# Designed miniproteins, single chains, continued (3): the designs that were tried, part 96

Each design is a single chain, and the fold is of that chain. pLDDT is the mean over its residues in the fold that is shown.

## One batch from the design tools (miniprotein)

Design m11539
Fold by ESMFold2-Fast:
Structure m11539 (fold): chain A 87 residues (1-87)
Amino acid sequence: MKEEFLKRLEEIAERLLNGEISWDEAVQELLDLARKYLTPEQRERFLEGLARLADEVQADMDAGRITPEEARRRFAEGALELAKEVL
């Protein structure tokens, strides 16, 4: 279960980084993934972390501190780190 969750998350991150899916699509897939593979406690922590990460990355991008490419990379890397922390 842990390995499957991480593998699926890495697939979503790769598709986001390659421009195959939008940010909104990536978030939706991550919500579905968390619902399927995580306990309620793990899910709550993961989703709270993701929401905070998304807000921080969006704010930095809107302020011109990072590029859209860097924003996608930061979100993908941060989501993977959050997943490792809740598992």
Scores: mean pLDDT 82

Design m11540
Fold by ESMFold2-Fast:
Structure m11540 (fold): chain A 64 residues (1-64)
Amino acid sequence: MEKVEKAKKLAQEALEAADRGDYPTAVKLLFEARKYAEGNEEAKKYVDEALDRVIARMQADEAA
């Protein structure tokens, strides 16, 4: 599997973990996705957008 596809898959799994409230797993998966996204602008943007979404959700849940 290409590194870009691996990064996107890990980012998607991270978003699914965040949807379950499993933020530690979501963050871990996003850091792993970032490693596979290294050297590819599209993959980096995808992972960064997923990370921003997870962080925003964590902040919203903590504030509630």
Scores: mean pLDDT 79

Design m11541
Fold by ESMFold2-Fast:
Structure m11541 (fold): chain A 77 residues (1-77)
Amino acid sequence: SFQEILSRAIGLTLRAIGAVEDARLTGDYEAAIKELEEIIRELRELLEVAPEELKEFIERLIEKVEKMLEELKEKKE
C-alpha cells in the first residue's frame, strides 16, 4: 500500500542516518558503507513498485543516501 511503501522508505532513510552517525562516532566506515549500499538497493526496489505520487520523494531519498555513501567512502581513503 501507499502507506507501507512510504513508511519503509522513511525507515530505510532513518537507518542510513543512524549508520552514518555510528561511523562518525566510532570510525568504522566499512560497516556503514556496506549498510548504505544495501539501503540504496532496497530503496531502488521500492521505487520500482512505488505509486507515481511517491516516486519523486523516493528518488530524492536515494540521492540523499548516495551522497552520504560518497562522503563515507572519502573518509575511508
Scores: mean pLDDT 86

Design m11542
Fold by ESMFold2-Fast:
Structure m11542 (fold): chain A 111 residues (1-111)
Amino acid sequence: QLVASGGGLVQVGGSLTLSCTASQGTIVALAWVLQLPGGKQFLVAVGGSGGAGSYKGRFTGSKSGTSATLTMNSLQSEDTGIYNCEGIILVIKNGKPVLVGGSGATQVTVS
Protein backbone atom coordinates (compact mmCIF):
# COMPACT_ATOMS: atom_id res chain seq x y z
CA GLN A 1 0.00 0.00 0.00
CA LEU A 2 1.02 3.61 -0.54
CA VAL A 3 0.81 6.18 2.26
CA ALA A 4 0.74 9.89 1.41
CA SER A 5 1.69 12.59 3.95
CA GLY A 6 2.90 16.18 4.23
CA GLY A 7 -0.37 17.94 3.44
CA GLY A 8 -1.90 20.73 5.50
CA LEU A 9 -2.61 24.45 5.51
CA VAL A 10 -0.14 26.74 3.72
CA GLN A 11 -0.19 30.43 2.80
CA VAL A 12 -0.40 31.69 -0.81
CA GLY A 13 3.15 31.90 -2.21
CA GLY A 14 4.37 29.23 0.22
CA SER A 15 5.91 25.80 -0.35
CA LEU A 16 5.07 22.23 0.72
CA THR A 17 6.69 18.84 0.20
CA LEU A 18 4.39 15.82 0.06
CA SER A 19 5.69 12.28 0.48
CA CYS A 20 4.39 8.93 -0.69
CA THR A 21 5.83 5.77 0.89
CA ALA A 22 5.36 2.10 0.01
CA SER A 23 4.62 0.08 3.16
CA GLN A 24 5.84 -3.04 1.28
CA GLY A 25 7.99 -3.52 -1.81
CA THR A 26 9.45 -1.15 -4.40
CA ILE A 27 7.75 1.70 -6.29
CA VAL A 28 8.27 1.04 -10.02
CA ALA A 29 5.98 3.85 -11.32
CA LEU A 30 4.14 6.72 -9.60
CA ALA A 31 2.04 9.78 -10.50
CA TRP A 32 0.67 12.67 -8.43
CA VAL A 33 -2.93 13.62 -9.21
CA LEU A 34 -4.78 16.63 -7.79
CA GLN A 35 -8.48 16.04 -7.14
CA LEU A 36 -10.49 19.25 -6.84
CA PRO A 37 -13.76 19.67 -4.92
CA GLY A 38 -16.42 18.21 -7.23
CA GLY A 39 -14.17 15.36 -8.38
CA LYS A 40 -12.24 16.80 -11.37
CA GLN A 41 -8.67 15.42 -11.54
CA PHE A 42 -5.41 16.83 -12.95
CA LEU A 43 -2.06 15.13 -13.43
CA VAL A 44 0.45 17.39 -11.62
CA ALA A 45 3.65 15.30 -11.72
CA VAL A 46 5.11 11.90 -12.58
CA GLY A 47 7.50 10.49 -9.97
CA GLY A 48 11.13 11.33 -10.75
CA SER A 49 10.28 14.10 -13.22
CA GLY A 50 9.17 17.72 -13.27
CA GLY A 51 5.60 18.97 -13.03
CA ALA A 52 3.10 18.23 -15.81
CA GLY A 53 1.50 20.89 -18.03
CA SER A 54 0.86 24.17 -16.19
CA TYR A 55 2.60 22.78 -13.06
CA LYS A 56 6.04 22.81 -14.77
CA GLY A 57 8.52 24.96 -12.87
CA ARG A 58 6.38 25.07 -9.69
CA PHE A 59 6.05 21.34 -8.93
CA THR A 60 8.85 18.77 -8.98
CA GLY A 61 8.55 15.02 -8.44
CA SER A 62 11.23 12.66 -7.21
CA LYS A 63 11.18 8.88 -6.71
CA SER A 64 13.37 6.36 -4.93
CA GLY A 65 12.76 2.62 -4.54
CA THR A 66 10.49 2.91 -1.49
CA SER A 67 9.29 6.55 -1.54
CA ALA A 68 8.43 9.49 -3.77
CA THR A 69 8.09 13.22 -3.09
CA LEU A 70 6.23 16.13 -4.63
CA THR A 71 7.86 19.51 -3.98
CA MET A 72 5.40 22.36 -4.54
CA ASN A 73 6.54 25.99 -4.76
CA SER A 74 4.70 29.31 -5.27
CA LEU A 75 1.41 27.76 -4.15
CA GLN A 76 -1.83 29.39 -5.34
CA SER A 77 -5.39 29.10 -3.98
CA GLU A 78 -6.36 26.95 -7.00
CA ASP A 79 -3.77 24.35 -5.87
CA THR A 80 -6.13 23.46 -2.97
CA GLY A 81 -7.42 19.88 -3.06
CA ILE A 82 -6.66 16.24 -2.40
CA TYR A 83 -3.28 15.10 -3.71
CA ASN A 84 -3.29 11.42 -4.64
CA CYS A 85 -0.14 9.41 -5.21
CA GLU A 86 -1.02 6.54 -7.56
CA GLY A 87 1.48 3.88 -8.49
CA ILE A 88 2.61 0.39 -9.26
CA ILE A 89 4.51 -1.49 -6.55
CA LEU A 90 6.64 -4.61 -6.97
CA VAL A 91 6.13 -6.92 -3.97
CA ILE A 92 7.29 -10.45 -3.18
CA LYS A 93 4.17 -12.46 -2.24
CA ASN A 94 4.46 -16.16 -1.37
CA GLY A 95 8.01 -16.14 -2.80
CA LYS A 96 6.90 -14.69 -6.17
CA PRO A 97 7.27 -11.15 -7.59
CA VAL A 98 3.87 -9.48 -8.09
CA LEU A 99 2.96 -6.02 -9.43
CA VAL A 100 0.15 -4.36 -7.48
CA GLY A 101 -1.57 -1.00 -7.80
CA GLY A 102 -1.55 1.36 -4.85
CA SER A 103 -2.73 4.84 -3.91
CA GLY A 104 -2.52 7.29 -1.01
CA ALA A 105 -4.07 10.71 -0.41
CA THR A 106 -3.24 13.89 1.52
CA GLN A 107 -5.19 17.19 1.71
CA VAL A 108 -3.60 20.55 0.88
CA THR A 109 -5.33 23.88 1.62
CA VAL A 110 -3.82 27.12 0.28
CA SER A 111 -5.12 30.34 1.87
Scores: mean pLDDT 81

Design m11543
Fold by ESMFold2-Fast:
Structure m11543 (fold): chain A 77 residues (1-77)
Amino acid sequence: MEDLEKAREYAKQGKYDEAISYFEKALQKLVEELGEDHPEVAEALRLLADVYTAMGKYDEAEQLRKKAEEIEKKLKE
């Protein structure tokens, strides 16, 4: 997914606001195409959480990781 690739590139460059924008676009498309409980959605949420952690926004990062963990839990059941 092009939006996910761009999000990762911006995150590596420290352009966190741009990275967040592209991760949000990628997440919306992944949810629409694959559903909320898909491994790719969980991965994108974890990558977005890593961006928030790099920005020092630990509460936002924790919420995103919890959402990813709930998806991963559903996939194990």
Scores: mean pLDDT 82

Design m11544
Fold by ESMFold2-Fast:
Structure m11544 (fold): chain A 57 residues (1-57)
Amino acid sequence: SDALLERLGELTGASPEEVRATLLGLSPEQAAQLFRRETGDEEAARLAREAAEILAS
């Protein structure tokens, strides 16, 4: 999950810690939608979904 948070931070311009805090407040579906809108990249949305699922576990 740390590597996913770093990659998502690079894609959004946020720190890995801030990405983690954001994802902890969102469902996997909400995380995917948010990152898709911010980046315009479906791969970023998929990574956000996976990271949110891992953090929820």
Scores: mean pLDDT 81

Design m11545
Fold by ESMFold2-Fast:
Structure m11545 (fold): chain A 51 residues (1-51)
Amino acid sequence: GADPELAAEEALKRVPEGRREDLLEAAELAAAQGKTTEQAIAGATAAGLGE
């Protein structure tokens, strides 16, 4: 399963203007759905971009 803290941290590097709390929430949701860490990073990044 995904590591939500790692995914949120990687997403924050891609979207530094994003709120860490929002990125972490998206990453935790992906992890709860059984997605991979790469999928969680992509999802958190999209959330940070307002998508």
Scores: mean pLDDT 78

Design m11546
Fold by ESMFold2-Fast:
Structure m11546 (fold): chain A 84 residues (1-84)
Amino acid sequence: MITPEQLREVLRWAREAADRVAAETGEPISLFVLADGDRVDVVFLTDRPLSAEGRAALNQAAEELRKRGEELGIKVDVSVVERS
């Protein structure tokens, strides 16, 4: 089971990533996080398409979250959803 401390770390990283990309793109990013057993699902949702730079930044943040999860011994699944 994911510890409360591990979940808090993942939430902090995800929030920091969403806030940073929102500031860079001017596009609000909604964050949804669900914990189930030893897995955390993180969803970044935008109401408008991101620029190429914004999309790259968010995808890089997603990959970083996955790697950090592995270091904690938990599975972090990250999805990026852009609405047109």
Scores: mean pLDDT 80

Design m11547
Fold by ESMFold2-Fast:
Structure m11547 (fold): chain A 67 residues (1-67)
Amino acid sequence: SNLLERAKKVLKKRGFSDEFIEELLKLMSKLNELDQIALTLHVIDLADAGKSEEEILEEAKEFAAKL
């Protein structure tokens, strides 16, 4: 998906690890395009709030489960 490729580039520019990006993209691949956008924005908001990659991934899993 072109959206997943764009999300990967944005996350890399923001300094996320390759391991985090891989796990997040696996989660996103199960979602439709609108939910992929919502999850990406939620992840960015959590990072801007100072959450660790481990905390962000756990909250991302919970967020995705509700979509």
Scores: mean pLDDT 85

Design m11548
Fold by ESMFold2-Fast:
Structure m11548 (fold): chain A 57 residues (1-57)
Amino acid sequence: MDEIAARIRAGLAVAEAEPDPRGRGTIALAAQKEARRHGDEALAAEAERLARESGVG
């Protein structure tokens, strides 16, 4: 995986550790946008799922 994908995954890990669901969803949505810009559809889908589970998206 390249540096951009690693950075996006780090952002998702921060989101998963976020205790506030709204904050978690917001971080996940940001990660989804970055993943789509990078062209990583699998990572974008993972971020979208986390955002939906957090009630945001």
Scores: mean pLDDT 77

Design m11549
Fold by ESMFold2-Fast:
Structure m11549 (fold): chain A 66 residues (1-66)
Amino acid sequence: GLKELAEELRERARELREEARRLREEAKRAREEGRLELAKELELEAQLLEGMAALLEAMAAYLESL
């Protein structure tokens, strides 16, 4: 049902946020090593994953409101 779909979307969003967190940790390490361009790429990838997670969370909230 819609509740189960919302739960699946929230779980996928959680996975994306955890991956984004890892990318931000890698970006911090890259900055500490002076690899500024790599750090920017990793931060951009993390931001994209966080955006995707937010969309999934918004969809889940919409489905839960029905």
Scores: mean pLDDT 91

Design m11550
Fold by ESMFold2-Fast:
Structure m11550 (fold): chain A 68 residues (1-68)
Amino acid sequence: MQSLAERLFAALKELAEQLLKSHSRALVAQILRALTDREVAELRRAGVPEEEIAELRRRVDAFIAELE
């Protein structure tokens, strides 16, 4: 029942929480944007449905907005 987007978002969020222990919110937000862009490119190349890619992007963007 967990989507691929939900699992990938959970992993990115956990990484962000670890990075926040030693880095600024602004830097962590920048790192998350870069990592998400790379993941989106790989998922699109692998033929993952656009709905899953959009869900991942939406979850990450919402988290970054809370971080800023």
Scores: mean pLDDT 82

Design m11552
Fold by ESMFold2-Fast:
Structure m11552 (fold): chain A 60 residues (1-60)
Amino acid sequence: MEEIEKLLKEIKEAIDKGDFTKANQLERKAVELARKNPEKRDELIAKIQDTVVEALKKKA
């Protein structure tokens, strides 16, 4: 969980800076870590997707 939270922060920073390539790489890593936790996988993946969508909505 802590590692996923760190990745979510880095994803937001990458999107804010317009580095979408880095954001995509970090998102893939976060999803991969979420998939290693089958009990919370869907919940963690939803949180990752919500974080990306919200960051993109703020990007003008």
Scores: mean pLDDT 79

Design m11554
Fold by ESMFold2-Fast:
Structure m11554 (fold): chain A 60 residues (1-60)
Amino acid sequence: AAVPGLVKALEHADASVRLNAVFALASLLPVAPQAREPLEKALQDQDERVRKAAAFFLGK
């Protein structure tokens, strides 16, 4: 499954890598509900863009 690899990408040092992981997890959300939990964790990310992207896809 793609979700475990994307969860690991959310722990990457580069904020751009974490941002890309958020977009990929969001695209999987309709077919993989397990992607929701990593997206909720991204709401607490250090980078504002990552937090905003996660909030947008979670409808917040």
Scores: mean pLDDT 79

Design m11555
Fold by ESMFold2-Fast:
Structure m11555 (fold): chain A 58 residues (1-58)
Amino acid sequence: SMADAEKAVEAAKRAAEEGDGAAARVSYQELHRLGDEEGAKEAEEYAKKAGEVAGLPV
């Protein structure tokens, strides 16, 4: 649903702020499963940003 997609994007953004690339990737997979391709691309960018900010594995 749209609500689930929005929550997944918000979770990816929060994960990026926390430096948790793994959590951002989980959101990417969920958005892809929901068919939100634009949200999935946004979550992928958040995963990259999380890795750069904290140096954590993605």
Scores: mean pLDDT 74

Design m11556
Fold by ESMFold2-Fast:
Structure m11556 (fold): chain A 66 residues (1-66)
Amino acid sequence: MEISDIEVLASFTRMVLGIAKSTPGTSEEDLEELRKLAEEADKAETAEEAQKLLKEALELAKKAAA
């Protein structure tokens, strides 16, 4: 199977969403933003776009956990 950098980065963004969904007390608003970032990552055409989306998802998850 061919795994592109974009696919790997999108997989990590989806993993961040999965962790947030499994964390009790995460707000629906934060989950909705993370879901949107994961959907955008699946549509990313470049590794730069995928990296930016992953970084935004990680920053959002960190703020939600604080």
Scores: mean pLDDT 77

Design m11557
Fold by ESMFold2-Fast:
Structure m11557 (fold): chain A 73 residues (1-73)
Amino acid sequence: SHMKATKAGAGAALAAAEAGASAEESQRWGRDTHDAGYNGDGEKAAEIAREAGEAAGSPALAETSRRAGLNAG
């Protein structure tokens, strides 16, 4: 779903920004998560989203981001 992929990408971008990533890095994390989810690769979307959540330094955010990425694919 385009909407699910968009939400997962936005979540990954926000998590990266909260961890202190640059605007460019945050945008890249969001784009890569969105693209993976939109293309139906839920495992790759989950992996990218999990990494963004881990960069935010919160295990809860990492798990939430991973699930959002998985559901986007």
Scores: mean pLDDT 70

Design m11558
Fold by ESMFold2-Fast:
Formats: sequence, structure tokens, C-alpha cells
Structure m11558 (fold): chain A 75 residues (1-75)
Amino acid sequence: TKLREEGEKLEKKGEEAYKKGDYESAARYYLEAGLKYLAAGDTAKAGVAFGKAMEALIKAGYSEDEAAVIIQEAL
């Protein structure tokens, strides 16, 4: 599926940003990847991507509660 391929590309961009310590960009890419996976019906990959977005947001300086709200607002 095109959506799943787009999600995989975004997830790779998230991994690259995370490795560079750009946690805010990593969170955005992981969140976008999760949304693409969700639209493709791949709920397992979506869950993993949203989990990575949560971790990246926390490393970027957001609290767990703030990170959860950001992800929920994007859904």
C-alpha cells in the first residue's frame, strides 16, 4: 500500500532525526508515520510509531501527559 510505504519512509526519517538528537523532528516524523500506518489499516505498525513519537517527545522535554495529549490531538 502507498500509505504503508509513505509511513516506512517517515519512520526512517524519524530514526535519522532521533540519532542526531533532534527529538522534536523525530517525534513529528514518527507521529506522521503512525498516521499513515493507521490510514493503511496497519494498527500494529501505527502503535509502534506512536510509541516512538511518545519517547521522542519526552526526550524533547515534554512530560508524559503533554506527550500523550499531543499524540491524541493528532488522531
Scores: mean pLDDT 87

Design m11559
Fold by ESMFold2-Fast:
Structure m11559 (fold): chain A 74 residues (1-74)
Amino acid sequence: SLVEEAKRLLEEAIEAAKAGDEETAVRLVREAFRLIRESSDVSLFPAVAEALKAAKEAGAEKVVETIEEEQNRL
């Protein structure tokens, strides 16, 4: 499902951010939000909130900015 794929991409983005690969993390966040926009499913909001929290805890500033930018487009 789009919901499961979006959640998986967000989880992979956070793992990439923790590994120091901000470029991959940003790309995966953008792909996840493409699917979130296609699904229009509010059940994804908790997953997005968890990803934002994890990115902040990891100190991945560019990933945090990307998530916040994409949230503003919802």
Scores: mean pLDDT 83

Design m11560
Fold by ESMFold2-Fast:
Structure m11560 (fold): chain A 87 residues (1-87)
Amino acid sequence: DDELQEREGRVARAALEVLSERVGETLSLDELVKLAVERAGVEVPESLARRVVSDVVESLSEQGAVKIEKDGDKTLVTVTKSVTVPG
């Protein structure tokens, strides 16, 4: 649905904005999802928000901008480079 896709885009953009402000820092994926949803100002199912944020961090990992590590029950994301937020 177009409305759901628009909300997904807002969450993705918010995740990029959070990561762009935290260069050199490490966040849990759960914390990043929470911060992205709060910044986006939209209500989405947790599973959808987690999928969108996971897709963003995977893409950034491929670009070398973040490092993803598994630590027990947590997934950790370290911001290694400046992140560009698309217009």
Scores: mean pLDDT 81

Design m11561
Fold by ESMFold2-Fast:
Structure m11561 (fold): chain A 82 residues (1-82)
Amino acid sequence: FAEAWNNLGLVLQSLGRLDEAAEAYRQAIRLKPDFAEAWNNLGLVLQSLGRLDEAAEAYRQAAKLSPNPAQALAYADQLAAQ
């Protein structure tokens, strides 16, 4: 189920339906809070919406959960520098 919500978010994001994509990713996270990929995808869509503080926080969560946190942490740091 969590993966289905993440996949729905990806489809909505590709259609430019960014607010709906964010909601789908939040639903994936609600079902699986340790879903690093969903946190990273939420960060990307929030960044596209200009919600930079929320995007940075989502990337930090992805970094904490990822076995390779370097990319997500770099994104969070980049947004915090703005």
Scores: mean pLDDT 80

Design m11562
Fold by ESMFold2-Fast:
Formats: structure tokens, C-alpha cells, sequence
Structure m11562 (fold): chain A 88 residues (1-88)
């Protein structure tokens, strides 16, 4: 069965580009440590971190989103909102 692609968009409170880069690095490290296949991108203007991930189910993608949020909170970065969307 071909894995389903998901897009996880996380909006954070960040005062600088450096804060956003640290946030993206923390997310990438957390997902890499769990063995996930992913791509992380940063939108400095909208203060969002986008994760494109391959998962077997929406529940797996939501668990990945929770792990990303936990990594951010561990660094003291406040998460305003996040969403999980299925993509082609």
C-alpha cells in the first residue's frame, strides 16, 4: 500500500528569523530521531513551519504533529495553532 502524504502547518510565536530556524531544526531533529521521512520548510513572513510527511494514516500524521509541537514547547517556543492536511 502506497503511504499517504500529509502537510502539517505549525504557526508559532517567533520574534526573529533565528527563532524560526531553531524551531525548524528542533522539529527536524525530533522527526529524524523517530525515523520518519519528512521535509521541513519555514515561512518567515507568516511565521509558519510546514512539514511534509509520509504516513500510513491520518492518526500517524497527527502523532507526528504532536511530536513536532512537543519539540517546540521543550525549547520554550509557543505554538499558536497547527493543522494536518492530506496532500497528493
Amino acid sequence: MEPIRYKITIKVEAKSREDLLKAAQAVAQALADLGYDFRVTVDFENKTITIEVTAKSKEDAEEMAKRAVQALEKLGIKVIDYKVEEID
Scores: mean pLDDT 81

Design m11563
Fold by ESMFold2-Fast:
Structure m11563 (fold): chain A 55 residues (1-55)
Amino acid sequence: SSEEEFTRRVQELIDEHNERLAKAKTDEEKLELHREYTERLDELAREHGFPPFPP
């Protein structure tokens, strides 16, 4: 279902984000990664008809 697909993609995004954070060396890199993560999460929610995640 669309809901199951959304949940799976969110989990994949979280896992990828955590791996990238572990490799980041600077606060600037971590802020960039967080921004990208938030944008991707909002896009996934929008694609699946859910409201955007709260900040």
Scores: mean pLDDT 78

Design m11564
Fold by ESMFold2-Fast:
Structure m11564 (fold): chain A 85 residues (1-85)
Amino acid sequence: SLLEQDKARIKEEAEKLVAEYEKKDSLTFTEQVALGLWAAMAEWAGDYETAAKLYEVLSQQAEKDGDTELAERYRKKAEELRKKA
């Protein structure tokens, strides 16, 4: 179905984004917004492991920005997703 094809494409692109962004020392605001959207899309597509990794990247950036509360929210979201993976 088209839905399953869309999910497959989302998983592929989200996995590429993890590989690219896990090694970055800093993310721009537009990169943070994009990664948040891709994390949510990966979760919707059922790729919990990839979604968790994207939220972990976002958590690290929030910590660097001094937003401890946002970092903790992303970290907890990643932990919940890893339990489903």
Scores: mean pLDDT 87

Design m11565
Fold by ESMFold2-Fast:
Structure m11565 (fold): chain A 68 residues (1-68)
Amino acid sequence: MARIEAAQRAVGELAREALRRGESVEEVLEMARRAVKTIATHYGLSEEEERELLEAAERAVRELAEER
């Protein structure tokens, strides 16, 4: 549990920083997907855990991009 939550927070922070610097939503989504893949490989996450993390990361990017 803690590992996925920590990873979600880390990806969310990276996405927020990238959007703040003016990167496009597409660029940030690609960055988030790469970060998730790296984390999944490094920590040996299951397919289900990797998918959960990816879905959370993509949702976080979309939510941050829709803030106005």
Scores: mean pLDDT 77

Design m11566
Fold by ESMFold2-Fast:
Structure m11566 (fold): chain A 70 residues (1-70)
Amino acid sequence: SEVEKLAEEAAERGLNEEEAEALAKELAADPEKMREITARAQELIARRLLEEGVDVEDAQAMLERIRALR
């Protein structure tokens, strides 16, 4: 729950180094939760880009890039 909320906040404001390290440590303990959070973050990023006026093609390219990063 907390890790899920942190991922959503990170997609909106970004994470500093210490927050990123703490989040990575928690996600490493639960690979299933990591996959779930990644999928949710991708959806939030896509929605945000479309709301900001980025076209669908660019939003899809961004999601593909995130998927490639794992």
Scores: mean pLDDT 62

Design m11567
Fold by ESMFold2-Fast:
Structure m11567 (fold): chain A 101 residues (1-101)
Amino acid sequence: MKKKVTIHAVAEGDRVTITIKVPAEDATFFANLAVNAVKEAAERLGVEIKRINVSIDGDTVTVEVEVPADKAGELAREAAELISKKLQEKGYDVEVKVEFR
């Protein structure tokens, strides 16, 4: 049975918040993967990251990214897709939700 991971990406104003529900034992691994995927997505889209913050709270990894507001939605979608793809390649069952507020 595959381990289940849930990704929720929210674009609101100049902020993208990506929340990943993971096995707590793997939280540091997921935090590093998510940060790298966000940076890769920004490079692909030509988006300048003004700020990136990462926090881990038990089974929850949160990545908060500050970007130009007109690019936040594109970054949220691309980053969520990249994280999902990388995790699926590692054998995880991934559920993704992207919201624009």
Scores: mean pLDDT 83

Design m11568
Fold by ESMFold2-Fast:
Parts: C-alpha cells; sequence; structure tokens
Structure m11568 (fold): chain A 99 residues (1-99)
C-alpha cells in the first residue's frame, strides 16, 4: 500500500506530469496520516482514498500510461470494490494494452 503509492509518486515524477505528481503526493500523505492537501486548488483531505486512485488512473490513461492506469484502477477497486468509475477505467486500460 504505502510502498506502492511511493512507487507511483516516483513514476509520476519520471513522467513529468504535474497532475499525476499532485495526486500521488495526496495519496502518500493520506496513507501516512497527513492531510492530503490540495489538487489544483481543490482540498482533497476529505476525499475517499479510492477516488484519489481513480483520478490518478484516469490521468494515467489519458497520458497513454496504460500499465500504470491498470495498477491504479486495481488499487482503487481493492479499497472500494463498488467503485464503478475505477472498474470502467480498468477495462479501458486493459483494452488499450491488448491493442
Amino acid sequence: MLEEAREFLEKARELGDEDLQKIAEAIVNYLEGKPAGKIDGVDVSGAPLSDLYTAAAQKALERGEYELAVKLARMALEIDPSNGAARVLLEEAEKKLKE
């Protein structure tokens, strides 16, 4: 969980995507028991952890990082199996990997 979130943060930094970096930092802070802070001026400290992973998966998919999107969507579903948005993103990312 925390190690995987830190690996995601490092990957987001390698990609140079500021949105992915902000989401990854919020997830790491959440797992360390710190305030998640703000993403693009929006306070996400009250957001469900599953929703943060879902947002990250969507951004990874938009960037063409399909393997990362699969991992992030799976983490969202591990936290909340009823998260329909994460399920849709997982299916889309898996389809892209098969193309």
Scores: mean pLDDT 77

Design m11569
Fold by ESMFold2-Fast:
Structure m11569 (fold): chain A 96 residues (1-96)
Amino acid sequence: SELDRLLQEAVEHARAYRRTKDREHLIEYVQSLLKALALQAKEQGKTEIAERLERLAENVESYDLDKLQAYLDPLSQAIQENNYEEAERILKELEG
């Protein structure tokens, strides 16, 4: 699936980043995870949340990369648990 492809890309870039510390791999890791989260939100009928996640993915370099990375796991958990009140809170924090 497209979701499985994006998750695989995230894993590959995470591994490359751990080895090289190349900022580009960190960017691609964050982008792939945000796109995967957007697909999950769409599957759950949360189109507006998905569109916001896609905008973050497209504009990763315009945001605080360390902050994005720190919030990925909490955001992923909230979306997986259908906790969109928490996902909304995290998105507002990331969007500034």
Scores: mean pLDDT 85

Design m11570
Fold by ESMFold2-Fast:
Structure m11570 (fold): chain A 70 residues (1-70)
Amino acid sequence: NKELREKMLKLIGEILRIIGEIFDLERQLERARAAGDQATAAELDARIAELRARRDKLMQELQDLDQQMQ
């Protein structure tokens, strides 16, 4: 189904974007921790947790769509 494939590709694109954002924030978190900046580290850790939750939700939606095709 073309419509279902297009929806899956859009979800994959969003997931990849979020993964990229997580990598960038993890890099910033390492720098903050190395500098002893506990406040910035806590903010970055919270943002990473939110992005991971969003990623996992989108990955579940992608798996549900894939199961409907297979």
Scores: mean pLDDT 86

Design m11571
Fold by ESMFold2-Fast:
Structure m11571 (fold): chain A 55 residues (1-55)
Amino acid sequence: SAEEAARRLLELRAADPALARALALHQGFSEEQVEALLATTDPAEAARILEAARR
C-alpha cells in the first residue's frame, strides 16, 4: 500500500537520505515529487504524494 511504502521510504531516509533520494528518482518520480517526499515528516503526507504519482 502507499502508506506502507511511505513508512519504508521514511525509514530509509532516516538511515541513508542520499540512497532514499536515488531510489525514488530511479523509480521514476519527478525531482519535485522526490523533494516533496524527502521534505515531509508526516507518513500520511508521504502516502498522498506516492498515491498521486501512481495515477
Scores: mean pLDDT 72

Design m11572
Fold by ESMFold2-Fast:
Structure m11572 (fold): chain A 71 residues (1-71)
Amino acid sequence: MNEKAQKAFELARKAIEALKSGNVDEAKKIVDEAAKQGLEPALISVAIAARRLGHEELADYARKKLEELQK
């Protein structure tokens, strides 16, 4: 459980740093990795950060991946 929480935190941090650097493609890859591993907290954090940074398309992408995990 602690390892999964730590992994979610690290992936969210990496994605947010990628977005701050303008590397949307890298952030999208991290979102895909988080979705494959079922890391809902990472997807939520990235969606919020992406929307605040003006990356609405990536925020919607992360939200869609989160919805797929909840089906």
Scores: mean pLDDT 82

Design m11573
Fold by ESMFold2-Fast:
Structure m11573 (fold): chain A 87 residues (1-87)
Amino acid sequence: MEELKEKAIKEALEAAEKTIKEGKEKGLSPQEIYDKAMEEVKKVANEMGLEMLKAGVSENEARNIASEAAAIATKYIKEKVEELEKE
C-alpha cells in the first residue's frame, strides 16, 4: 500500500513540475500555469485511483491515496506559482 501511495505522489508531483516548466517556457501567466497544473494533477490522481481499484484496493483507500497525492501536488503548485509571481 505504501508503494502505491508513493507512486501516486510521485506521478502527481511530476505532472505538476512538467506543467509548470512548460508553462514558464511558453510565457504563460502564473494564473494560467496554476490552472493547467491543477488540471494535470487531477487527471493523474484520477488515473492512479483507477489503477488502484483495478489492483484490488478498496474505493475508500484509493480515494484517500489519490486525495492525499493531489493535496501534496496542489501545495507544491501554489508555492511554485507564488515564487513565479515574485520573480
Scores: mean pLDDT 83

Design m11574
Fold by ESMFold2-Fast:
Structure m11574 (fold): chain A 59 residues (1-59)
Amino acid sequence: GMAEELLEFARELREKAEEYRREAERLRAEGGDELEIEILEGMAALLEGVAAWLEKKAK
């Protein structure tokens, strides 16, 4: 049903956020581009926020 679809979408967003967090951590460890790290962390935070909103809507 719709609740299951929202939870599945939220899960996909959280998986992508985790990928971005891991990439940001890798770049930070390597002394990578500060702006790129900031963008990846920001994208992860936005996806986590959308996922949380979807989870709330799924009830």
Scores: mean pLDDT 89

Design m11575
Fold by ESMFold2-Fast:
Structure m11575 (fold): chain A 78 residues (1-78)
Amino acid sequence: MEEERKKKAKEKQEKAEKELEKYLKENHSEEEAKLLLEILRLVQEALEAEKKGDLERAEELAKRVEELIEKLKELREK
């Protein structure tokens, strides 16, 4: 068991990420969870815009993402 610390560390990291995702989805703060979901959607759309070569749209979406991330960080600091 202890001989594979790397595998256990990786598994713990994966579990931590899943727990974080679970907390983000079921966070006691609805605002925090909502902001995260919006951020994820906007990031996806920005990547799609990048693929299409729509740099203006991608830049606009990236700006929105940064704004929402800032709000999320403010909420989390509390």
Scores: mean pLDDT 65

